# Designs tried in a protein design run: designed miniproteins, single chains, continued (2). Part 91

Each design is a single chain, and the fold is of that chain. pLDDT is the mean over its residues in the fold that is shown.

## One batch from the design tools (miniprotein)

Design m7341
Fold by ESMFold2-Fast:
Structure m7341 (fold): chain A 58 residues (1-58)
Amino acid sequence: MLEEVVAEAESTDPFEAVRAAYEEAKARAKGEIVDVKVEVRTVSPGVVRATVTLTVRR
């Protein structure tokens, strides 16, 4: 069975935003991570939001 887990984080550094979102999604994931999707969007000047979607096999 496949499940998707989505987490978001905001930071002034896009790499920090991605890391924070990934760690949050991974903490909620129950099973094997088989796919990772990352989206980064500027939400205000100097601030980005990262959305990480994990596909998990249970």
Scores: mean pLDDT 82

Design m7342
Fold by ESMFold2-Fast:
Structure m7342 (fold): chain A 88 residues (1-88)
Amino acid sequence: SSDAELVRKIKESLERAVREKDEFEIDVAIALLLMAAGIHKSIAKRTGDEFHGKLAEQLLEAARAAQAGDYERALEILDEAIEELEKA
């Protein structure tokens, strides 16, 4: 799905940025996670769709973990989100 591809690209960008210790690219990846979370939260609120609500919460939790410097937790949450999106 397009959602799975987008989340995978953000995960790969975050993983690379962390490995390279690029603080700007880490901030960009976090901003993209927050934007995606906001979009899915808006869809969930308008439609009542639990899928978008769950995805929004996962993306927000990943962003918060990354903001706290817990990149391992952020990447774990993103892997869980990708797996669920690919099985949907």
Scores: mean pLDDT 88

Design m7344
Fold by ESMFold2-Fast:
Structure m7344 (fold): chain A 86 residues (1-86)
Amino acid sequence: SLREKLRELLERGLEVSVKILDEAVRNVVAAREELKERGEIETLDDEELIKKIVEIAESRRTEEFEKLVEELERIDREIRELREKL
């Protein structure tokens, strides 16, 4: 049924979202440690620090992370299409 398919998509979407968050947090922590090792943490202002953390974290994204993001985007589209039919 459409309701069962929607439930399965929502459950998979939650699982994928948790995995994305876990990797994103690890990449941010790793980016901060890299900047700390470079001695840049104490020399950068807050805006520059956040920008560099984001840039380094994005550069650390795995192919598996990108596939998870693409899967979440696909699930979101399928949920929207099912909701329009309900």
Scores: mean pLDDT 83

Design m7345
Fold by ESMFold2-Fast:
Structure m7345 (fold): chain A 110 residues (1-110)
Amino acid sequence: SEALERARELLERARQLLDEARQLMKEGRYKDAAELARRAAELAIEAMELLLELRPDDLELQIDLGIAKILLGVGEMLMTKGRYKEAAEMYIKAAELAIRAAERRIRELE
């Protein structure tokens, strides 16, 4: 399915950005880490939304999507306050949750 291929592409890019964000965190480059982790979370959430279109009654996916969006929102609030390390941590958690949930669904569809 085109949606499934798109979800895989989004998750691959999200993983790359997440790995880069983790490296920036180790370097103390918290603002740069937060910006990359936010983008990773956004791409992984998009992948979850595509998978939810294929499985609209997947309540666990809906719950995981809701949690990922809440973590993304908390990260955005922390960014506006200049709390870049905490923002990066929230965005990393959002991306990790979204990637994990989406990858499980892709395996079930293969």
Scores: mean pLDDT 92

Design m7348
Fold by ESMFold2-Fast:
Structure m7348 (fold): chain A 59 residues (1-59)
Amino acid sequence: SPTLQQARREASLRLADLPELTEEAAEKIGRELAEKYGLPESTALKIAREILEEGLARL
């Protein structure tokens, strides 16, 4: 859906702006995206974690 695509895009941008990639920061971003886009918290947290894992794999 367009909403999920926008949430993923914003998660990527927010995580890229962090000085350190942490699970706590990804969790916070996920919760904020759930509220902003009207997504289930579980869905938004999954998106944030997937992007965090991609970022960590590139270190």
Scores: mean pLDDT 81

Design m7349
Fold by ESMFold2-Fast:
Structure m7349 (fold): chain A 56 residues (1-56)
Amino acid sequence: SEEEKREALEELDRLGVKYVLGLASREEVLEKLEEARRLGADEETLERAEKGLSAV
């Protein structure tokens, strides 16, 4: 649903911030990114999150 997708994207954003602060693992962010993708999140948003994880 749209609500599940929005919730997954909000959690993904939160986990991304936590990852940068050393409070979440890369695996946790990747798992939530996959959930958001499965729920139909737009590819552009997912690509931005994935690029953030590469951290170069």
Scores: mean pLDDT 77

Design m7350
Fold by ESMFold2-Fast:
Structure m7350 (fold): chain A 75 residues (1-75)
Amino acid sequence: SLKQKGDELLKKGRELAKSGNFEEAARYFEQAGDYYEQAGDLENAKKAYTIAAASYRQAGDLEKAEEMIKKAREL
């Protein structure tokens, strides 16, 4: 299911973040948010986009971080 795909991507993102790969982690969190949104799971989509924003910010990608905040806000 779309929700299961979101869960798998969220798990991969967390593993990458633990190893300091914040830019790649952020991409996985963004994809997880997209799958949760398609599944109608707006609560998990908002959380995934918010975590993606934090990870992009940690990686120094401030434009992507702001883009993720806007996605979370528009849910």
Scores: mean pLDDT 89

Design m7351
Fold by ESMFold2-Fast:
Order: sequence, then structure tokens, then C-alpha cells
Structure m7351 (fold): chain A 84 residues (1-84)
Amino acid sequence: GMLLRAIALVLRAIGLVFDAELLIEKGGSREEFEKLIKEAEELVREAERLLEETDDPEVKELARRAIELAKEAIELAKEGLEKL
């Protein structure tokens, strides 16, 4: 259902934040940062769509959390790109 979809989006977003931090620590390539930004932007769009489709406050809270985390991953990846 929508709740499981929202949980999956949060878990994916957490993974993207972790991946961004790891790429910064170990020295990622331009291609790796650009791929992560693209994946995070796609996740933001998916979560925003879910947020528009649901009236469940729990699903809305999780979708907003996923958006926040994905935007955090994008910010981290952009900082990584600026250092290249």
C-alpha cells in the first residue's frame, strides 16, 4: 500500500545520504556525484507525487521526510562536485 511505498522512499533516501557522505570521504568522481544527484532528484519527484496522491497523514509525514533526506543528499553531492 501507500505506507509501504513511503517507507521504501525514506529508506532509499537514507541510502542516498550515506552514499553521498561516502563519496565525499573517499573522493568520488564527477560521474558518481552526477548519478547520485539524478537518483535523488527522481526520488524527490516520486515522493512529491505520493504526497499529492495521499490523504493519510502518516504517509504524508514519511513522504516529506524522504524529500528532506533526498534534498540533503543532493546538497552533499553538489558540494562534492564543487570540490572537483
Scores: mean pLDDT 90

Design m7352
Fold by ESMFold2-Fast:
Structure m7352 (fold): chain A 56 residues (1-56)
Amino acid sequence: SLEELKEEAGRVLARAVALGRASPEEAAQLGRQIKNAKTEEEAREALRRAEELLRG
């Protein structure tokens, strides 16, 4: 579940980057948050932030 959430967050972030919805700095910062997430709650928060970027 933790790994699935981290993978989903990474995919959402990648889409946001591809659509120009995330700056390089935002992408780097959130990418680190995803990589460093140690709990499902932290991973869900990272996913939520990635979704915010994707939505604009």
Scores: mean pLDDT 85

Design m7353
Fold by ESMFold2-Fast:
Structure m7353 (fold): chain A 70 residues (1-70)
Amino acid sequence: LLKEAEELRKKARELLEKAKKLYEKAKEAEKKGDFEKAKELRFEAEVLEGIALIYFGVADLLEKKAEEKE
């Protein structure tokens, strides 16, 4: 359980890093006047952030269950 929680936290952090990169690219596209591309990149970043939050939530739940079984 703790090992699985750590693995999920690692994946969540990777997704957040990718989301951050997409937000930066969206900001650059917006500065260039490409609002459609900026909107698309922001949407992709938001989806990745949502998945990362789910992974963190599952990891927290696994850690709590590990404590209950001990």
Scores: mean pLDDT 81

Design m7354
Fold by ESMFold2-Fast:
Structure m7354 (fold): chain A 83 residues (1-83)
Amino acid sequence: DGARKAAEYARKAVKAAKAGDGEKAGKYAKEAAKAGAEGGDGEAAALAGANAAGAAKAAGQEKGAKEGEKAAEEGKKAAEKAK
């Protein structure tokens, strides 16, 4: 499930950021973005993408943050369309 994978990668991104590993935080944020785009639960994917983006920003990984934000936007659009 894409939404579940997005949430898992978001958790890993936060953990890496807390450890001071910006490179891993950015990498996990990018993976969360990919998984979120593939997910069927738009709301869960949006939350996971936003969390991953926040973690990447905190770690100084602008590219990873942008990827996570894209996942959050795609998730929001899917959730809005489903309503």
Scores: mean pLDDT 70

Design m7355
Fold by ESMFold2-Fast:
Structure m7355 (fold): chain A 59 residues (1-59)
Amino acid sequence: SQIEQTVKQAYQAYKEGDVEKARELLEQATATPEGARRVEELMRKDPELRKVYREVLKS
């Protein structure tokens, strides 16, 4: 899905040290109720992704 692709791009940006781009991509992915639900589902299945999400948005 587009949301999953956007989340993977955010993860890649974070690994490259581009925290600002990672935050923008995660904000885009969670901008809609469907996107927010999909991101929660992905984080529930992937502890690494959940850690990155917390570091980028809540740090």
Scores: mean pLDDT 80

Design m7356
Fold by ESMFold2-Fast:
Structure m7356 (fold): chain A 89 residues (1-89)
Amino acid sequence: MEERRALAESLVGKIITAEVTINGKTVTEKFRVIGVFGDDLLLAERLDETKEKYLMLLRSETEFTIVGYADENGKLVSADARILSVEDE
């Protein structure tokens, strides 16, 4: 748990490029990590014109789950994501 928190804190201020899978569709999206809550919950902002913020549950060094992602009908769902790269701003 301590190791997971250290990993989560190391991502604050970084840009994550990730493959996000929703309803069988995979898209590549970029997020800026703006904070961490507890040991493995990140607050991140999507790097597009919407500037939407998401909670991301960090599952491993390469995997996370986006909590409260809105599907095409506005329903809040969980979306699985795989980290492709982590870069400094």
Scores: mean pLDDT 76

Design m7357
Fold by ESMFold2-Fast:
Structure m7357 (fold): chain A 63 residues (1-63)
Amino acid sequence: AEEAVELAKRLYPDAEVEVVEDVPGKYAVVSFEVDGRRLELVGRVVTGKNGEPYVLLALAQVE
């Protein structure tokens, strides 16, 4: 969740970010509003070839 919140704040500093779902070690969903549009940022934890966890971030507009 933390990486998704940080990215959302970096892209949209004035947005209030809500953590909608947080499954430790698997995924997190954060939601925020920009100019009347609802956006969601989904972070999924994936394991790299070296055994290190990575977070894949996807941004979607929800209406």
Scores: mean pLDDT 70

Design m7358
Fold by ESMFold2-Fast:
Structure m7358 (fold): chain A 80 residues (1-80)
Amino acid sequence: MEKAEELVKKAEEAEKSGNYREAGDYYHQAGVAYLLKGEYDKAISYFRKAAEYYRKAGDEVGARQAETLAKIAENIKKIK
């Protein structure tokens, strides 16, 4: 129930603190929130940021999942 903009702010705060895993989680949640709003370009962007921060945290599984969600959002955008 958090607004997408609040999730992005939390991700940026985690990023500045070096909490890369938490930053990845918040960017992932923001991507989902934008996807549900139909804002596909923002969803793709935040899923890609989530993948980047998951990799910085050493979480290759989380990174691959976030990249898959970015690809799904790209495919949804092409259909609409």
Scores: mean pLDDT 86

Design m7359
Fold by ESMFold2-Fast:
Structure m7359 (fold): chain A 68 residues (1-68)
Amino acid sequence: GAVAALKALADEVSADPDFTASLVGDNTLTITNKGDPNKLIALTLRILGDYPDLTVSLSGDTLTISAA
């Protein structure tokens, strides 16, 4: 389900040293990029392709992903 996908994504992103991931409750993941803005844009596009049931919002250096 969307919540399980979000938790798997949080674990995957937390393994990348260029990202900081924070899971709020069970349904909202916030990802902050530490340097290259193109890396965050690439991650955003990948999530839109791989997890179409997740709601994605990109603002500055922060990507917010919500399970519906």
Scores: mean pLDDT 78

Design m7360
Fold by ESMFold2-Fast:
Structure m7360 (fold): chain A 66 residues (1-66)
Amino acid sequence: MEELLEEALRLAREVAELLERLGKMDAKSAARITALALRAIGAYLDKDEEGLREAIEELRRFKEEL
């Protein structure tokens, strides 16, 4: 669980840094990254491994869309 949370937060940071470097960081993108990071934290606190993996997959898809 802890390793999955760490992966989710690392991925959220990578997406944020990539958006900033591309000049594509806006309020909508910032909100999406924050919402996904908070979903990962919530899933971790609820011991919901499936929800945590789903948040990671959505962050990966977001990164691939850039």
Scores: mean pLDDT 85

Design m7361
Fold by ESMFold2-Fast:
Structure m7361 (fold): chain A 77 residues (1-77)
Amino acid sequence: SIVDQVLNQFSDLPQDHQNQVRTAVSYAMSGTSSGSSQAAQIISTLPQDDQVRVVQTISRLLDSDTSQQFRNSYRTL
């Protein structure tokens, strides 16, 4: 799954942070504005370097529209 592909990039993180990434990617994949906002809020609680990694990974692995919605929500926090 796309979620598992994303999580393979974050196996170095503590399990609780990996769970936050899993939940955030699932919200982003909903394709809804509320899902994108929830994903952005969850990711904003991670250390800054890990936030950058998540944003880049979402941009690479998720479709253009979904990744753009997430990036817009993240930028407006």
Scores: mean pLDDT 84

Design m7362
Fold by ESMFold2-Fast:
Structure m7362 (fold): chain A 55 residues (1-55)
Amino acid sequence: LPPLTEEQKLRIVKAVNEALKDHDALTAMRLAAEKLAGSDPELAEVVRRAIEANT
């Protein structure tokens, strides 16, 4: 994987923070990955792999 840009990191953080308002951390990360899949499938894959590594 190429290193993530700061903009990509911020998009992940924002998506997770929005989901965290209503969900636990693991559920928030899964929802963030699903949300990102429509606009940035490569970024969504990075989030999914991070979830798998922590589950």
Scores: mean pLDDT 71

Design m7363
Fold by ESMFold2-Fast:
Structure m7363 (fold): chain A 69 residues (1-69)
Amino acid sequence: SMEAEEYRAKGEEYYKKGEEYREKGDYDKAIEYYEKAAEYYEKAGDKEAALEAEINAGLIRIEKAVEKF
């Protein structure tokens, strides 16, 4: 459907932004965009892409927590 295609495109766009902010060390924005990507991938029915985005957000949360030590 058009909606699924649109949601997938938005998921890809947000995932790319998550990667960009991760590379810049802006962990809060990287987490935000990966979570948005996961939401749109879920709406698109792409469970694998959604899980990958959620895993990346989780890894950045761990990285951010470790930097406090």
Scores: mean pLDDT 86

Design m7364
Fold by ESMFold2-Fast:
Structure m7364 (fold): chain A 57 residues (1-57)
Amino acid sequence: SAVDEIAALTGLSRAQAEGIVTLAGQLSRETALAFIRREGRLSEEKAERALDIALAA
């Protein structure tokens, strides 16, 4: 699932990965990316990949 892929990619918990999927559907790309970077403490590249996985779900 997208949640499992995001968790594996980022090292975040399943609950955090579920949050990313939810936010990706509700926010603009720029806003979602900023939230993912801050909450996940991720690089821009990892945050963009996580967002792409979430949007494909």
Scores: mean pLDDT 79

Design m7365
Fold by ESMFold2-Fast:
Parts: C-alpha cells; structure tokens; sequence
Structure m7365 (fold): chain A 63 residues (1-63)
C-alpha cells in the first residue's frame, strides 16, 4: 500500500470515528492521515488529516 493509499484509509477511519463520537480514535487516525499525506506529497490528504485532528481536539477539550 502506498503512502497516499494509507493516508486515504486513515482519513476514512478518522471520519468514521468522528461520526461515532470516538474522538481519541479520530485524533489518532487524523494524525496518521496527515503524516502519510505529507509523505505522499498530497496536500489535500494532509489537510484532511489535520482538519480531523483539529475537530477531534476541539471536541475532546469541550468536556
């Protein structure tokens, strides 16, 4: 699996975790998506990963 393929998988998993309210899992997968997106040179995948990280952090800090 390429770095871009891994980034896409982690973006999908982060989104699923956010929908389920598993914000710690969403944070983990968002960070992985951002890392693999950056390695792949895919700014959209890296940005999507960082967006998931930001959303998960915000929701974790609301408690």
Amino acid sequence: MSDAEKAREYVEKAGEALKKGDYETALKYGQLAAEYGRRAGDSDLASNGLAAVGEAKKLLEEK
Scores: mean pLDDT 83

Design m7366
Fold by ESMFold2-Fast:
Structure m7366 (fold): chain A 80 residues (1-80)
Amino acid sequence: MEDLKKGKELFQKALEAYKSGNYEEAVRYFEEAIKYFEKADPNSLELANAYFLLANVYRKMGDKEKALEYQKKALELLSK
């Protein structure tokens, strides 16, 4: 329960950083949110959404390899 709450808090901070164009900070907050979502439920919609948004951040930063990696992780969760 606490892990999901912390994940959601970090996810909101990541989303605010992403909207403000602070992509490096968005990456850090999304990576931390992912760790908490994985601990709470490794097959959650929250985890899939966090991977998808992290992929979008890496795409904005021009890191095509990491963008594809996290997009695949998000799609894999949605296919389960």
Scores: mean pLDDT 85

Design m7367
Fold by ESMFold2-Fast:
Structure m7367 (fold): chain A 63 residues (1-63)
Amino acid sequence: EEFQKKIEELNKIRKEVRENPSPEALEAQRRVDQAEKEGNFDEAVDAAVRLLSILIKEILDRK
């Protein structure tokens, strides 16, 4: 239940970033991709948290 709601929120955020990506969000996404490619799960999670923080800030700036 709670997990499903978080996935839906992430999908909404991904859609908004896809339509109007900021340079900061693109750089953070690149870092996530690089960490996943290297198999560094801890770094991938940390980079994903940074990406989410950037996306949340971008959404709040639009309010």
Scores: mean pLDDT 69

Design m7368
Fold by ESMFold2-Fast:
Structure m7368 (fold): chain A 98 residues (1-98)
Amino acid sequence: MLTPQQEFDIAVALAIIGLSVSLKAAEREGHTEIADILRKALDEVSQAADRGDLDGVIETLKKAIEELEKYRDKAPELVDSTIRILKNILEKLESLKP
């Protein structure tokens, strides 16, 4: 069985992968505002993870989802797939709270 720390590290790694893939897609498709949201989320997740800040990672992903929802009409497939990935990761991270 994984330790809570290992589960946190894996969930963070998956968040970074998901955000990075979506960022590259947004940049390739010219969705500048979506790319800016994803780039900021990547930076903030990495900083919170470096501190071992579970709540910081959770809040960053929640904020990213809220900001991405505003651009659903511009890139529905990209926004929907990204939000789905981030919500699955959030569910896992929230399960790690004591």
Scores: mean pLDDT 87

Design m7369
Fold by ESMFold2-Fast:
Structure m7369 (fold): chain A 60 residues (1-60)
Amino acid sequence: MYTLTVKHASAEAAKKGAEAVKKLYPDVEVKVEGNTVTLTTDSSLSTAIGAALTAIGEGL
């Protein structure tokens, strides 16, 4: 199990990032708490990193 946390500048940015991850990485569990997105996956570390980068990029 791999868990990564991405902190955004705003709750709206976090929501946009989370929605992008849900579309591209459907097997990744996404939890949004304010401006923080927590990503959990049992697939691989590469999947976790890819999801985190997607959350960062779309949350800009």
Scores: mean pLDDT 78

Design m7370
Fold by ESMFold2-Fast:
Structure m7370 (fold): chain A 71 residues (1-71)
Amino acid sequence: SSLETLEEALEFVKKNKDNPELVKEYLEKLRRENPLDSILQSALTEAIKVVEDPEKTEKALENAIKALKAI
């Protein structure tokens, strides 16, 4: 599910906050592996845009997770 994938992405970002290149590669891979999931595509694209800032990257993913849980 989109929610499970975003939760896993958030955990990965938190664990690798000192390595933005590794985070970027991981998020781009998730985006490629889920081409038909428009919500996941949007959330991952926003996180990738701010990937150099780990706090902003976490916030982008947390906001997407919160939005999905509100539905």
Scores: mean pLDDT 85

Design m7371
Fold by ESMFold2-Fast:
Formats: C-alpha cells, structure tokens, sequence
Structure m7371 (fold): chain A 78 residues (1-78)
C-alpha cells in the first residue's frame, strides 16, 4: 500500500494518503520509507509537529536515509 499512498499524495489527497501510509506501518512498523512518506504528507498538510515525529521515526529505523534527514532539517527551519 506504499505505492497507493504515494499516488494519493501526488493527487493532493492528503487525508487518504495518511490512511494508506498508516496501513503500511500497521503491516510493517519498521518500514522507514512509510514513515518518511507519512512525514511528507503531514508537512504538505501543515502539520509540522506530526511531520517531525514521522521523519524522526524514519531516521531511527534507517539512519542512512538521507532524504528523511534532509526533510527533517527543512521542516525544523520553518
């Protein structure tokens, strides 16, 4: 359901994208990519605190995820 969430995000369907990524996390709580993408959706929705928490979780699960680190830095500078 990761691909579904990304499609919904690209269509601006943010609430549905959150649901899709939450389902991906329920199936695999260690899926760093799902957490990173959830952070991107929250950021697009203006939910900065939720975005930060999701990106921090993605980095905790995959410390080499440079995209999540870059997004976290950007969000904190807002």
Amino acid sequence: HLEEGLRLYSEGRYEEAVEAFERAIEEDPENAEAWRNLGLVYFAMGKLEEAIEAFEKAIELDPENEDAKAYLKYVKEQ
Scores: mean pLDDT 83

Design m7372
Fold by ESMFold2-Fast:
Structure m7372 (fold): chain A 65 residues (1-65)
Amino acid sequence: TKEQIEKIKELVKKIAELMEKLRASTDPAEQDELFAEMEKLIEEISKYNPSLAEGLRETLERLRA
C-alpha cells in the first residue's frame, strides 16, 4: 500500500542518516551503537520488504569488515 511505501522510505532515509554519522565517527563505541540502530531499522523494513532488508544487512556486514 501507499502507507507501506511511505514507511519504507522513512526507514531507508533514517539508515542513510546513520550511515553518514558512521562515516564521520572514529569512536568504536559510537560505531557499535550506530550499527545496532541500523539493524533495528532493517528489522522493521524486513516486515514490509524482506529482499531489501537482506541487501541492507549485506551492506552492513561489508561496512564492518
Scores: mean pLDDT 82

Design m7373
Fold by ESMFold2-Fast:
Structure m7373 (fold): chain A 82 residues (1-82)
Amino acid sequence: SSALLQQLEDLAKQADEMLSKETDKKLTEEIEKRAKQRAATILATLKKVYPDLSPEEQARLYELLFKASYYTLMKEREAEKG
C-alpha cells in the first residue's frame, strides 16, 4: 500500500540523516554489512511471494529495506548503550 511505502521512505530519510552524522567508519561498516544482509533476506522472501517483481522494483525495494534495516540496527545499538 502507499502508506507502507511512505513509512519505508520516512525510515530511509531518517537512516540518511544518521549516516550523515556518524563519524565512526568501523561501526558504520559493521552496521551496513548487517543491514545489507537483512535487506537481502527480506527481498528474497518478497521475490517468492511476488514473483513478478521487475529488476527496477527489486532494486528500489532493496534500497528501502537496506535503509530501514540500517535505521533499526542503529536504534538497537542506541538501546544497548542506554
Scores: mean pLDDT 78

Design m7374
Fold by ESMFold2-Fast:
Structure m7374 (fold): chain A 97 residues (1-97)
Amino acid sequence: SAREENAVFGLALQKAALQPRTVRSQVVILVGIERLMAASTTGVAPDFEAWLAAREAASPFSEIEREALRLLKDPAVREEAERELEELLEEARRALA
């Protein structure tokens, strides 16, 4: 269900945020947020862009976060981040079962 999937994504993102702050972990978090937003709407990519704008307005991005946003445009980096996110999602599903 959407509520269960949202809980799984929430836990996966929490686990990612507890890792050492690296460009790699930030790319995984950004991909996770993008997927969560797409899943909670009709697949609206602008929701992620709106979230990014609100996040920047609330607190300026760190250098690690800016580098992660730059790398997010690279398809190979996105593919690796999506693979790591799936591992975190499977772990979260097992923890919530």
Scores: mean pLDDT 72

Design m7375
Fold by ESMFold2-Fast:
Order: sequence, then structure tokens, then C-alpha cells
Structure m7375 (fold): chain A 95 residues (1-95)
Amino acid sequence: ERLREEAIEEVRRLGEEMERLLTPEAQPLVRRGVEETVELVRAGRFEEARRTLEERGQAAVVRSAAVDPSNIENVRRAVELVRRAVEVIEELARA
């Protein structure tokens, strides 16, 4: 229970950081991905949560890059944040 809520809070924190790095057009995709991932984590569906996070995170990065291809550093940092969030879910699944 505690580990699950800690994972949810960290995923939300990483999502907020990702929103600040990406274009406004990509921000709704980040928010939806975080919300879907949180619901799956609460349901104990960790593999689905990991997949949802990866797919939604990738979609947000692709959308942002299509709108502003010059923002390479922010896109790179956003990819790292997705990877960190995936690691959080994987660690929770092993607990």
C-alpha cells in the first residue's frame, strides 16, 4: 500500500516535469498517460501500467517533436523522465 502510493506520487512528479519540457500540444497526452498509469497501479495491473506509460510517453514526445523539432534537449530529457517512471513501476512490481 505505502510503496504503491509512493510510486504514484513519483510518477505524478515525473509527469509534471515532462509537461514543463514539452509543447502545449503534447501536455494533454502526458496528463492522460499519468492518470491511466495511476489507475492501473492502484488496480495492481503493473505490466499494463508500464506499457501505458511507455506508449503515452512516446506519443507525447513524438507530438512535441513534430510541433517544435528544434527543442532536442527538452525531448531528450523527457525521454529520460519516461524511462525513470517506467523504472519506478518495475521496482514496485518486484516489491
Scores: mean pLDDT 84

Design m7376
Fold by ESMFold2-Fast:
Structure m7376 (fold): chain A 78 residues (1-78)
Amino acid sequence: NVQQAIDLAQQAARLARDVSPEAAEYARQAVRYLQQGDIQKGIEYARRAARLARESGTPDGQRAAFLAELAVRYAEEA
């Protein structure tokens, strides 16, 4: 459901904030697009957030990447 995708992307943004500001910004953009009903852009930005968060090499970055990938799955099922 889209609301679950939004909630997960918001969590990813919070976790990424201090380890990858770029990933956090992409996750925030994913939230905005999903809230506007632009599911495809929401998915695209969430995937970019996941990649950048993983590149941080930190535990919080890995968890943010997992949450962003989970947001993609929920958005695709909506």
Scores: mean pLDDT 87

Design m7377
Fold by ESMFold2-Fast:
Structure m7377 (fold): chain A 65 residues (1-65)
Amino acid sequence: MKEGYELRIAGLVVEREVDPANAAEYEAELQKLKDEAIKTFGPEGEEIVKRGEELGRDAIARNRA
């Protein structure tokens, strides 16, 4: 499910921001999810990755506002 990938990517983007001591580990998990999404959905996978990252950044911005 595309939404499942978007939400997992968004969650890791948030975790990377709120737990910077472990940012490298979250970045590695993010890269793995991005690669899986692109492999699974092809060109649509790139859009899923973009949407997931946007959702994560939006959540961070709202928490800081």
Scores: mean pLDDT 79

